# Designs tried in a protein design run: designed miniproteins, single chains, continued (3). Part 6

Each design is a single chain, and the fold is of that chain. pLDDT is the mean over its residues in the fold that is shown.

## One batch from the design tools (miniprotein)

Design m8176
Fold by ESMFold2-Fast:
Structure m8176 (fold): chain A 59 residues (1-59)
Amino acid sequence: MSKKELKEKAQKLVDESRRLAAQHGAELTDEDLEVIAKKLSEETGVPFEEALKAVKEAA
């Protein structure tokens, strides 16, 4: 997977999660970002640390 594809997937997941959190009057927490990163890592096969960096950059 390219770094560009990883960033695009991370951005989409963060945007969707942020939108859902906003519906409940909340913002994304660090714990939420870790959960998104773990899911991205599992879906793409990239290491968790690489997925977490992409998610934090997207947040």
Scores: mean pLDDT 80

Design m8177
Fold by ESMFold2-Fast:
Structure m8177 (fold): chain A 78 residues (1-78)
Amino acid sequence: DEAVEELERHMRRAVEAIEDPELREEVELKTSEALGRARAGDYEGAIALLEELAADPRLSEEARRHLDRAIEVVRRAS
């Protein structure tokens, strides 16, 4: 699925943009859950989780930008 592969790339870039190891692990786990939801066809659930992540004030502007792109991919696939 092209949309799932594109989603995974943007989520991976968001995780890579996080310098704090503890926050990186937390975001990696939550993006993995969002990817699982998208793969199952639960696009609304995937978007909700990614929006919650993007609202985290601990994230850098770069990480949030990648999450915003991930959300756009899921919205296009919905």
Scores: mean pLDDT 84

Design m8178
Fold by ESMFold2-Fast:
Structure m8178 (fold): chain A 65 residues (1-65)
Amino acid sequence: SAREALKERLKELGFSEETIEKILELVEQGEGHKAAPILVENGASDEELQELGALMAALIRELGL
């Protein structure tokens, strides 16, 4: 699923479980636009942000948001 793909990629990139949970919560609540600043504060590169943005968009489509 798109949710599993996003969660797995965030884990592979070394984000904490707390950060991953917060990102998933924001996307699932229709507030995915708030995820990017949190990812940057937790060390995401521009390339990682682009990749994660695509995964978040896939999850938003899967959820019908």
Scores: mean pLDDT 83

Design m8179
Fold by ESMFold2-Fast:
Structure m8179 (fold): chain A 76 residues (1-76)
Amino acid sequence: SELEELEKKRREEAEKLLEELKEPVEKLKEYAEKYGKDMSLEEVIKKLLEDGEHIEEAEKIREVLLPLREAAQAAV
């Protein structure tokens, strides 16, 4: 069925993206600890962009997370 193939493809894509984000997410956690553990992921990304540090990693995470967030909102 087309639906099962679509779900499998989305799951595989999500898993691949999570694997690719492993290192950037670990770095982001280190920055979150530096700026405050209670900050949301988006707030940490915004702070990194404002400080001009690791802009490339922060932008990459934001670009990947934005579609995942939209997909999660559509699924709920």
Scores: mean pLDDT 63

Design m8180
Fold by ESMFold2-Fast:
Structure m8180 (fold): chain A 67 residues (1-67)
Amino acid sequence: MTAEELELALASWSLNREKTKELIAKNPLDEEAQKLFDEYEELLEKNKPSEEQKKRVAELIAKELAA
């Protein structure tokens, strides 16, 4: 899998994780794509929703369901 192909797969990752796994399975990551994947994982970890953000979203959902 090239860096461009991986970028398209990562763009769909938040929408369809299984589809992204299928693309990686069919096209093993090349050296450039592996580097991009590592950078993306690091970025995801840094931008991971905090427990506070998750709690806020849960509260908003609960409020809508109670209305």
Scores: mean pLDDT 57

Design m8181
Fold by ESMFold2-Fast:
Structure m8181 (fold): chain A 77 residues (1-77)
Amino acid sequence: MDYSNFRENFEKFSELISELVKEFQKKVKSLGLSATKYTGLVLRFIGFLLDEVVTAKDEEDLKKKAEAFFEEEIAST
């Protein structure tokens, strides 16, 4: 486990992570889900982003992964 690598990548992508979370929240709100499902999806997305930030090559890579997560989870809900 390399905390230095995590911190560096998190700082590098911190603004993008914040933007992706806000966009995801807006999209999920439009679905009319229950409070429990809404909260669960948002928390899963945040956890997904934190895991992916360690291995993300660039902002485009992270954005594509975020879009794929949204499409998969919405199709499953």
Scores: mean pLDDT 76

Design m8182
Fold by ESMFold2-Fast:
Structure m8182 (fold): chain A 95 residues (1-95)
Amino acid sequence: MTLYRVSVEVRLPGSTSLEEAQRIGRDVADAAAAVPGVLDVRMTDPVYDSETGTVSFGLEVVADSLEAAQAAAQAARDEAARHGATAEVYIRELK
C-alpha cells in the first residue's frame, strides 16, 4: 500500500487576525479531512510576517491513494480561495 503526503502552504492578507487565520485554517483542514481516503490532517499555528505583510499557516495531509491526495489538495485550495487566501500544494509519495 502506497501512502501520499500533501503539503499545503496557505497565505492570507496581513490584515487577517491570528484568531481569524486559525478559524480559516480549521475550515481548510476540515475540507481536506472530509475527502474519502484521507487518513490524517495536521495544521501549524498561523504566523504573521511583518516583512511580507502576510499571515501564513501549513497543512499536512496523509492519503491512502494518489486520487485521495489530489482530491484533498483541491479541497484545501478551494476552501482557502473562498477566504481570499492563496494555497501552494505539493504531493509526495511516502515510503
Scores: mean pLDDT 85

Design m8183
Fold by ESMFold2-Fast:
Structure m8183 (fold): chain A 63 residues (1-63)
Amino acid sequence: REALLALPPRDLLLTLPGVDEATAERLARHFSSAELLAATAADLTRVPGVDEETASRIVAGLM
């Protein structure tokens, strides 16, 4: 978990399967790495271009 906090948010998201560069960049503009680790799928879907399936997959991958 601490090692994941050392990564920039874009790079953290790109370690996850099924997350493309555009989605990672959009989320990195709205969330820090610490915020991503605490975020719910509902928090992530507030970002334009992030659907519920992608958000749920990211949350599951960061647990």
Scores: mean pLDDT 75

Design m8184
Fold by ESMFold2-Fast:
Structure m8184 (fold): chain A 80 residues (1-80)
Amino acid sequence: SNAEKLVKEAQELIKKAKELYDKWKTALRNGDLETAQKYGKEADELIKKAEEIANQLESLGYTEEAQKIRDEIEKLKKDY
């Protein structure tokens, strides 16, 4: 279904954002503020795209799928 494709796309964006937040933490630990800002910004942009997909899912009536993506984003935000 179209909902399954959107969920998968959002999950891939969240996975990539997690990898970038891990790099952000490593850069902060090393005192590399410029590299940290770059990775943090890239991760935030991917999360924003995942949130937009969740909003699209909700507008199409896929409320449970939208909530699943939002829960994954909130879990990631608690880890970083």
Scores: mean pLDDT 90

Design m8185
Fold by ESMFold2-Fast:
Parts: sequence; structure tokens; C-alpha cells
Structure m8185 (fold): chain A 73 residues (1-73)
Amino acid sequence: SSVVEEVLARLRKDESLEDILEWLKSLPNTGIVKQLQHQVENAILVREKTGDEKAAKDALIKQLDAMLEAMKG
């Protein structure tokens, strides 16, 4: 499975955004890993501004699903 699919799996298991970010920072520093770090950091920022963690996670899931579709098609 791709790194994107693993992030999606972790989000669907309700893992914290911080734990997902820490895991991504432990991986080799590839272009896709950097992009995913940025996307998770943006989701954390949305949560901090809105107070709505579920909405931030749902938006990130939608963004990553679209990213996977673009990579396959």
C-alpha cells in the first residue's frame, strides 16, 4: 500500500493528527512524504482555528481520496 493509503487508514482508525505527523516525520524525506506532512499540518491548523477535529479529519480524508484518484487515473 502507498504512504497515502496508510495515512487514510490511520485517519479512519481515529489516530491523532499529531501521531500521524510524527509517523510521517520518521519516514524517508521523499516528495510525497513532505506533501503529506504539509497536508496534516494544515489539518492541525484548521482544527486550532475551528475547534472541530472531526471536520478537520473529514476534510483531510476527502483531500487524500482525491489525491489517490488523481494518481491512479
Scores: mean pLDDT 85

Design m8186
Fold by ESMFold2-Fast:
Structure m8186 (fold): chain A 77 residues (1-77)
Amino acid sequence: ELYLVVVTLEGLSPEQLEEIAREVGKVPGVLSAEADPERRQIRILVEASAAGAAVEKAEELARRHGGRVTDVRVGPA
């Protein structure tokens, strides 16, 4: 199933958020990834078996480039 995961990150510049979104968007199973620097968020559209699996994958990918995850929201896409 497709899930939209919105990850909020602290400790990153707008440029770092854009870079993370670009790298996350290249990962197999990710359909799109977009940064919202004003909200300190990355929005990730990902294929997963369950919402929890989507959250785990999105958090792992977002954390790979540094920064602290402070909030995660997930819903069906």
Scores: mean pLDDT 80

Design m8187
Fold by ESMFold2-Fast:
Structure m8187 (fold): chain A 91 residues (1-91)
Amino acid sequence: SLEKVRELIEKAKEAIQKGNIDEAMDLIGEALRLVSESDLTPEEKIRVLEEIKNLFNEIKKKAKDPLTQKRIDKMIEFVNKRIEKLKEELE
């Protein structure tokens, strides 16, 4: 549900603010899974995915570990591909 996705995003924002990067990544991963499995409209999915992409960019700016940086880069690429596919469905 959109409500559950929003809840996970807010918890991820809190985790980022506290410096709990691993927790934030896990919460965002769960949100991505729910978006993929949900009955949300393509427009709602795009909106949520753009918000998730912004969260990944925030984590990337704060992350000091190169492994975490690479993990984030892969997740951003994944989200971008999902957004592109959803935009094609709206054509």
Scores: mean pLDDT 83

Design m8188
Fold by ESMFold2-Fast:
Structure m8188 (fold): chain A 80 residues (1-80)
Amino acid sequence: SSAEEELRRIAATIPPEPERLSVEELAAVLKQRLSLSDEVARALARTLRGLGIDSERQVRLLLADPRGLAALAALARTYR
C-alpha cells in the first residue's frame, strides 16, 4: 500500500537501536501513543518491526515526522 511504502521510506532514515522491543512491547507503545485497540496495535507493530522500527525512540522519531504519523494512521484504519 502507499502508506506502507511511505513508512518504509521514512523508516530507512531512522537509525537502528541496540535494545529492541518484542512485538508485544512495541504494540503496547503504539497502543498508548495512538490510542489503538490491541489487535490493530499488534498488526501495526509487526509491520513496523519488519521495517526495522522496533524501539520506543524509533517510534517517537517516526511520529515526529508528519508524514510518518499520517501513514501510520492510514495503515491502522486499513487493519480495522
Scores: mean pLDDT 83

Design m8189
Fold by ESMFold2-Fast:
Structure m8189 (fold): chain A 95 residues (1-95)
Amino acid sequence: MVKIEPPVLTAPAGGSATVTIHSDEEGEYEVAAVDARTGQVVGSATVKIPKGGSAEVTIPGLRGPGDYGILVSTGKATPQGPIGEVVGGAGVRVE
């Protein structure tokens, strides 16, 4: 299981959101910011986490204002998009 900290944060419009992801398993995870109003992915990053470790991820380009979800999925991406399971999430308010 993954844990995201902080679970809720604020960011300035046009800025970035930084979250720390903790995982009990070694793996590669996709982190995506999704606009809550449109469902569109506005930014993403891939992160590698060591077993029982953590990684800090910064997602830039949060064009706001608005509410965004930060979603963490398993790192199995395909050319057709992510096929991974969503394993964690956080909320971002952009002002």
Scores: mean pLDDT 72

Design m8190
Fold by ESMFold2-Fast:
Structure m8190 (fold): chain A 61 residues (1-61)
Amino acid sequence: MTVEERVVQEYTFEIDGKKYTLRTHEVTNHDTGTVTRWVEIFDENGNLVWESPPRTDDLPP
C-alpha cells in the first residue's frame, strides 16, 4: 500500500498550567487518491492524552 504519513501542523498550548502539544497528522494514500487527517494531543512528557477520529477526504481528480 503506497501511503505517506506526516505531521502537517504542530503547536503548543497550556490548560490549567499544564503544557500540551497538538499535532495534525496527514496520511496520503496514492492508490485510492485519498488524504486522511487526525489530531493528536500530547502532554509535556510526550504521552498521548487524546486523539480525534480520522477524517478522510478525496484528492481532486
Scores: mean pLDDT 78

Design m8191
Fold by ESMFold2-Fast:
Structure m8191 (fold): chain A 58 residues (1-58)
Amino acid sequence: MLTEDQRENLVRGVGDIMDRENVPQEKKDEFLERIRAARTREEALAEVNKVLEYIESL
């Protein structure tokens, strides 16, 4: 199960990446909400991969 500390570190790290890549605030909020809602490590990694795919499409 994903710990609170692991979730917080992912939210912070992914948020920083999205800021650097100029991801729109609405999309950033959507992605961060999905990561925060992840209950397992696998779910969190799947949401991170969606962020990376979105950035690659920019």
Scores: mean pLDDT 81

Design m8192
Fold by ESMFold2-Fast:
Parts: sequence; C-alpha cells; structure tokens
Structure m8192 (fold): chain A 90 residues (1-90)
Amino acid sequence: MARLTVDVEVEDPSKLPEVVKAVEAVIRAHGGRFRSPLQVEALAPGRYRISGEVELPEDTDLEALEADIKAAVESIPGTRVLEVRLERLP
C-alpha cells in the first residue's frame, strides 16, 4: 500500500478528469491497483491536489513511477506538475 499525492496547476479545470485518468493509467501500467477513486481538492485558483491510496507491487520503482506520472500529466496541454509524492504505508 502507498499514499499518492499529485499537486498540479491546470489552466482549464475541465481538463481535470483527463489529468486524473492519466495518473490512474500510469499507476495501472506499473501494476498498481485502486481500492477507491482518487480524490481531487482545490488548493487555490488553478491549483489542485489529486490524492489516494494505491496497492503497488513490492518491487515497484517509485522514482520511475513518479517520473512517468509527471510526464503523462505534463503531456496534457495547459497542465504543470508542482509535486508528485509516493509514500509506502506500513
């Protein structure tokens, strides 16, 4: 189990569902599974936090996963990743 936090800057809030789907797709590509949907909260105008708990394989390269999440999100026009954090839970 791991806790995921992705802080993003988005010019068009209608693109948030695409950002969430990009994050989910990358995690699934790395063998991750979700017990519940990712949550989205507004931090400030144009700034959002995407967070949730993810089941990851024990051998998952967290640095590679974080890099792939950043790349996938930033491929969406008008989006910028402020921070990606993945923490293994006990």
Scores: mean pLDDT 85

Design m8193
Fold by ESMFold2-Fast:
Structure m8193 (fold): chain A 76 residues (1-76)
Amino acid sequence: SADERQTAALVTGYSVRAVGDNIDNPDFDAMVQGLVDAALDLAKQGKIDQARELAEQLATEYGKEAEAEKTLAEIE
């Protein structure tokens, strides 16, 4: 339902952002950089659709919108 979807989105968004920006998870940025490198490597291999999907996941799944935007720009 709409109420269940809204609750799930709020909980997921909070959890992802809390992990990403929480000082208790200092290695999260290293993992995010690994995903950026993987997306750029996929683009270098000509797997542009897979590279774009992985870059978009940086924003949607991990709350790293700035890194996603930068990575998408480099896939050009």
Scores: mean pLDDT 66

Design m8194
Fold by ESMFold2-Fast:
Structure m8194 (fold): chain A 100 residues (1-100)
Amino acid sequence: MSKIEQAKKNAELIVKKLNEVASEKFSEEDVEELKKLLEEFLKEVYEALEKDPENIIENTKKIAEELLKKVKEKFPDKPDIIELLEIGIDLLLDTLEKIK
C-alpha cells in the first residue's frame, strides 16, 4: 500500500472516531453539522495529498484553520466541540508527518 493511500485511510479512521465520540457526547443536530464539516475537511485534505504531497502538512494546517473557524462560528458556546476537533487535527497532522 502506498504512503498516500495509508495516510488517506488513517485520516478516514480519525474522522470516523471523532464522529463516534461526538455522537455519544453531543446532540443529534450538532453531530449532523459537525459530520458535514468533517466530510468537507477530509475531501480537501485528500485533494491536497493528490496535488501537492510534499507540502501536505502546511496545506492541512491551513485547511484545519478554516475548519476551526467554521466550527467556532457554528458552535460559539460549545468549547467541547472545538477541543475534540483540535485533538483530531493534531492526530491527523502526526499521521501525515510520518509519510514524509
Scores: mean pLDDT 77

Design m8195
Fold by ESMFold2-Fast:
Structure m8195 (fold): chain A 80 residues (1-80)
Amino acid sequence: AQEEAIELLEELAKDPRLSEEGKEALLGLAYTLRNTKASPEGLRNAGESLIEYAETSERLDEASKRALREAGERLRRLGE
């Protein structure tokens, strides 16, 4: 579960279509997951944060919004 989440975040962050902000959000969460105890709460919180960031960001490009939402949804499911 955690390994899958980290791999997804790192893979999405390599997409050249993403904004720098989107890449940093994904990589920052991957680092947090590597350092944080692998708990369902941690994965769920990370997923919810990504989804909210995608929704509240004023002008992230479409690729970044989609990638953050997809990553967040999958992290949230792993945390359930």
Scores: mean pLDDT 76

Design m8196
Fold by ESMFold2-Fast:
Structure m8196 (fold): chain A 71 residues (1-71)
Amino acid sequence: AEEARREAIRADALTIRGVGYLFQGKTDEAAKDFEEAAREYERAADLSTGPVAQEYRDLAEKARKLAEEAK
């Protein structure tokens, strides 16, 4: 519902900002944004069901991998 969409939008924004930080060489800031994005995607997944919940979990996993690679 609205809460899940709000968390997902926030996570998307954090992911975009994190990618921007990577292009600037700010790897610590990028990692923090990707970690926060992963948490927000997990929250969106918990507030959702079915295929949408799985999509959010997949996005959370990808965000966590980006955070690890940024370190």
Scores: mean pLDDT 84

Design m8197
Fold by ESMFold2-Fast:
Structure m8197 (fold): chain A 65 residues (1-65)
Amino acid sequence: SMVDNAVEMLKTAPESSLVPLAKRLLEEYGANALEALEKILEQVPLSEEDREELLAYAKEIAEKS
């Protein structure tokens, strides 16, 4: 899938580094950042707070691309 590498990286990341790493990966997807995040969230368990932060960031990246 389009997010297999991102999912693998996020599953192996320390909890303290997960959000910063996810933001960097979302930048790589550009206009597809929201679609990519939706697919990542299906496979990577995140706190409600982290999900909200990443959704806001993905929207910003997609709008700028």
Scores: mean pLDDT 82

Design m8198
Fold by ESMFold2-Fast:
Structure m8198 (fold): chain A 100 residues (1-100)
Amino acid sequence: KPPLSPEEVAAQMLDALVALAEAEAARARAKGDEETAAFMERVAQRYRELRRQLLAGRISPEEVLAAVEELVREMERDHPQLAGFVTVARHFLAEARAVI
């Protein structure tokens, strides 16, 4: 198969991050942590918005990487309980940066 474009790589990263954020929200809600669940639902919605902007040609793949990195930094600072998600998100960012 042909190699993925930077736009396709960024979109695939955002799709993976949305799925992971929704899974984290579901886990938090199952434990009665409604604050973390609501926060992760907002994170998933922000990733969906970045994907819409990317596919509409309104932002570049590089701008998507910068926006995701800022969200991960905010999460690490303000939500230390999400350290596992931060680690996985940083892995996806590193993989995407190798192509973009």
Scores: mean pLDDT 87

Design m8199
Fold by ESMFold2-Fast:
Structure m8199 (fold): chain A 93 residues (1-93)
Amino acid sequence: AEELKKKALEELKELEENKEDPQKVLEETREFISYVLKLVQAGKTEEAIELVEEALKSLEKMLEENKDNKEVVEALEESIRKVEDMKKIAEEA
């Protein structure tokens, strides 16, 4: 589980570093969600919820910083929706 948490945090950091690339934003979001889902499946639901909350805070900050780039905004909004869906899954687990 520690390895899954580390990988999820690494994907979140890659997302932050590549926030100007819409394709990278969507790709890193997908990988982040895959690790969070694996944590939920491993019974690490509290850790999964913490990671999702951290990701949402980071994505909202990126959205604020990139308001002038429509393609990046659309990718970040899609990422936020997917992470919010994952939060619901983790909270219901």
Scores: mean pLDDT 83

Design m8200
Fold by ESMFold2-Fast:
Structure m8200 (fold): chain A 95 residues (1-95)
Amino acid sequence: MSLVEKIIEKLKEAIKALKAGDNEKALKYIKEATELLRKTPLEELTFEDLREMQELAEEALKIAKENGSEEVIKAVLELQTEIGVRELELAVRRV
């Protein structure tokens, strides 16, 4: 399983945890996904992968706001920031 596939799976698990009201488990998965994204080499990332991650992060943010979990909201916002940084790095890559 690629690092990208692991990130996507962790975000899907975070969403499942949030829907079940398990904010602590969701927080763990979101933090793990962010750390894996930071460690993922730029050559292993595509705009399609980052878009899927962003869509999952947006769903997680919506549920976290509905659940009122400030810690999860902050973790998702940090993930969204990292996705944006990776998108920028990929866009400015040359050769």
Scores: mean pLDDT 86

Design m8201
Fold by ESMFold2-Fast:
Structure m8201 (fold): chain A 93 residues (1-93)
Amino acid sequence: MFEKEFTPEGKRLEELVRLAIRKGSAGAAYAVLQKANELDLGVTTLGAATIVSADLSAGKDPEKIRQIGDEALKLLEAGASPEEVVEKAVEME
């Protein structure tokens, strides 16, 4: 068991990854990758989500995805729910 994955923040990021994949949101997936790296939350455990994030970004404008991801990250850091973060990222895509 990875202790960090069972924290409230780790569970919130896992839910956000799941919603980002389901909605096809590259921006939300980018926000999760940035937050997971910042918190050192099991990069190996979220490795598959990182690969999926790259696949979701394929053929899209990298600068636009980064801008959407930065806005999604701000909402995540402000305590927004995973659903709110993903919905906002999708609206911007």
Scores: mean pLDDT 67

Design m8202
Fold by ESMFold2-Fast:
Structure m8202 (fold): chain A 73 residues (1-73)
Amino acid sequence: MMTKLSEEEIARYLQEKYNLSEELANRIARDLVSGKNSVGGELFERGEIDGGTLGSIVDGVTDLIKEGYAVQP
């Protein structure tokens, strides 16, 4: 039985594997757990993150969904 990761565990995963800052990882983890469709997209559009950081967020979210730790909304 695959256990879904908590918001805190997702944030640590993103920090450790994709080198996201604690603040950014916490925002992305919260959005992902809440089922938000535009994870990181708004931050990129507002210039708060660069395209490389957005790519890391997309890859990290995709990995978490593929491994069953999160569900795609």
Scores: mean pLDDT 71

Design m8203
Fold by ESMFold2-Fast:
Structure m8203 (fold): chain A 77 residues (1-77)
Amino acid sequence: EELRYEADVLTALGEIYMALGDLAERKGDVEGAKISYEKAAELFEQAASLYRQAGDTEGAEHAENLAKEAKEKIEKL
């Protein structure tokens, strides 16, 4: 249960960083957006690993998709 709880917390933090990246983009802060999206991707990748270890395949796939979205946002900056 601890691994899944930790993964949930990391996923939530990643979502916060995605929102910060979106906010930075709206302000024209490309560098700030990139940093926030990079942190989000790292957090989602850590969460996916923890979900896999906990046997939560759905959680892992969701976190992997969020990491992919964060990376795509960086590439489009």
Scores: mean pLDDT 89

Design m8204
Fold by ESMFold2-Fast:
Structure m8204 (fold): chain A 107 residues (1-107)
Amino acid sequence: DPEGEAEELLRNADRIIDELLKQGIITPEDAEKLRAAVEEIAEKIRAGEELTPRERAAIATIRLIAGVASEEETARAFAEAFGISVEQARDLLREMGPHGLIFAALS
């Protein structure tokens, strides 16, 4: 269900972005950029377009923060997106945290 997947992504991303903004971790400008990037991914899902490895990594990270994906799935997506090993991706997740990985995937 592409519409359902897109709506779930937008709901999870909006919640995460709002929380990061409230905590002062990101600026309002960062929040606008992240929302725009996630909306573009949601439109691709609705249109049945193929996602890039970086877009899949961003989705996996959002799902990890939402508690519906594993660290292993997220590390695998990042390994494909950046051409690194799964072990290296797992180390990045531990060092940067999921919010840092979102910025890496969407920038």
Scores: mean pLDDT 80

Design m8205
Fold by ESMFold2-Fast:
Structure m8205 (fold): chain A 79 residues (1-79)
Amino acid sequence: SSALEAVRAYLDRVRAEIEARAASLPPDVAAAIRALMDDFRDTILAAFEAGTITPEQAFQAADTVKEGLLLILDNEAAA
């Protein structure tokens, strides 16, 4: 569906932004953050495909994940 395509596209953009920010970190830290992003992405997509959440809720969840991961990335970069 167009809604699924939009949710997937948005999650892919969030993932790309997180990957770009993680690229300067130690490889093990970068890998852990990418794995966490992929886990959240899969969870949001599964909930959306199961009909448990709306497209709006999926976008809101993706934004919350992005904000949280960016905070972790900023803290790691400051260490």
Scores: mean pLDDT 83

Design m8206
Fold by ESMFold2-Fast:
Structure m8206 (fold): chain A 76 residues (1-76)
Amino acid sequence: SEEIVQEAIKRDPSLRDMEPTLLKLAKQAVEGDEISDALLRAYSVVAALPLKVDDEERKRIVDALYDYYMRKAREE
């Protein structure tokens, strides 16, 4: 939801430049897009990390979490 996007940006202000993309993902996730839901969950987890990471490390963590959530969705 939009609330998840706003919370992620509050936790990691560097995500503000991605706000239009994150809002698009949130809208698609509400409409049942499994890929958008998995990706949004991955960004939310990264935003909640106690240490801030650079863009390259963020991408690796997002990719790993995206794979995890996609596997979980396929099991359901």
Scores: mean pLDDT 71

Design m8207
Fold by ESMFold2-Fast:
Structure m8207 (fold): chain A 61 residues (1-61)
Amino acid sequence: SEALEELKKGVTAYNNGNYSEAIEHFQKSIDLYEAAGLNSELLKGAKSMLRDAQAALAAQQ
């Protein structure tokens, strides 16, 4: 699914320290999961990863 592809891109960006890019991909993944009406563990995971990426970006600034 596109949502899972965006989630994977976000994880790759996060692992490379590209937190701004990770945030964009995690946001897209969340939007796609929510548009599909899914309250899955993947949506919860994506929201958690988004918060972690936002915190990491803030710590760099």
Scores: mean pLDDT 84

Design m8208
Fold by ESMFold2-Fast:
Structure m8208 (fold): chain A 64 residues (1-64)
Amino acid sequence: MKPATEEEVRAAAEAALRGGRESGSAAGAQTIGDSAVHDVREAGGSEEQVRLVEEAGRRAAEEQ
């Protein structure tokens, strides 16, 4: 598979942050973050890129 681009990783991280904040719960934010991580892995993202998206989801959960 083609590796995920920086743009794709940024979009996934932004989607995780936005969706997590809109969920109104830490559990909802975690679920959205997990989905974004799955999408980045399916797109051929590196472990570093996966960690970036995981961090975005965790931040959204912590902000609840």
Scores: mean pLDDT 74

Design m8209
Fold by ESMFold2-Fast:
Structure m8209 (fold): chain A 92 residues (1-92)
Amino acid sequence: NPDKKLFGENLIALAKIVLEIAEKLNVEDAKKYAEKAIEYANAGNLQKALDYLKKAIDIIHNKLRERTPKDLEAEKNTDKLYNEALERALNS
């Protein structure tokens, strides 16, 4: 299924960005959830991948609320990629 493959590729790309953000912010729980999102996406379990990715993003968003403008820009870029991945999956 080409649409499912594209959604999986978008989830992996977004999860890698979220993982980098979690590592830079030293947020261990977000890092673990981002790693799980990549693991499940590679296994073809896109629903669990999305669930873990959402958990990682929620933790990072809470961490970023009082951060510098540079950190807030990283959050906005993560949100954009997540929304684009969801839009492509829903329009499949």
Scores: mean pLDDT 76

Design m8210
Fold by ESMFold2-Fast:
Structure m8210 (fold): chain A 85 residues (1-85)
Amino acid sequence: STEEEAREQAIEQTKKLSKEEAIEAAVNGALVAEYTKSKAAIYGAAAAIKQIEELYGKEAADEAIEKAKEVVSEEVVEEIEKLVK
């Protein structure tokens, strides 16, 4: 599915990035979700944040979520957070 492809792509891309680059990329993914209203983009952003947690810990994942809250709507953030768990 498109959502599964977006998730897998986000995971592989996040693995190639530094902590700072990964956080920035996840925030940009959330912005794409905001502007496109695409479920695939929401799934990709959530997967990127989950992968940041795996690689860099909860603090880094929380930083990505807090930065996303500054630039995207509450509705989009809530959908991303549901998928991150």
Scores: mean pLDDT 86

Design m8211
Fold by ESMFold2-Fast:
Structure m8211 (fold): chain A 79 residues (1-79)
Amino acid sequence: GMKTPVYVAEITEEGVVLRTSNGVNLGTIPYEEVEKVLGRKLEDLKPGMVLSDEEAAGAFEYSVEQGVKAIVEAVDKVL
């Protein structure tokens, strides 16, 4: 596993906010991406819930993909 526990910090109008146990913000997963990223329905998520190693890995992968997408979109806008 990723060895760093990840939990649902908050559920907002924008989506599900995830943080590591040591307070690192992993960002917000939009409601439409929750099942794809975590493999779990939005209705099964609650603030304070600790994610499994597999779910945490999905959250980290999503964060990396969003970072790469932001770089690509920034380049495409001016080129």
Scores: mean pLDDT 73

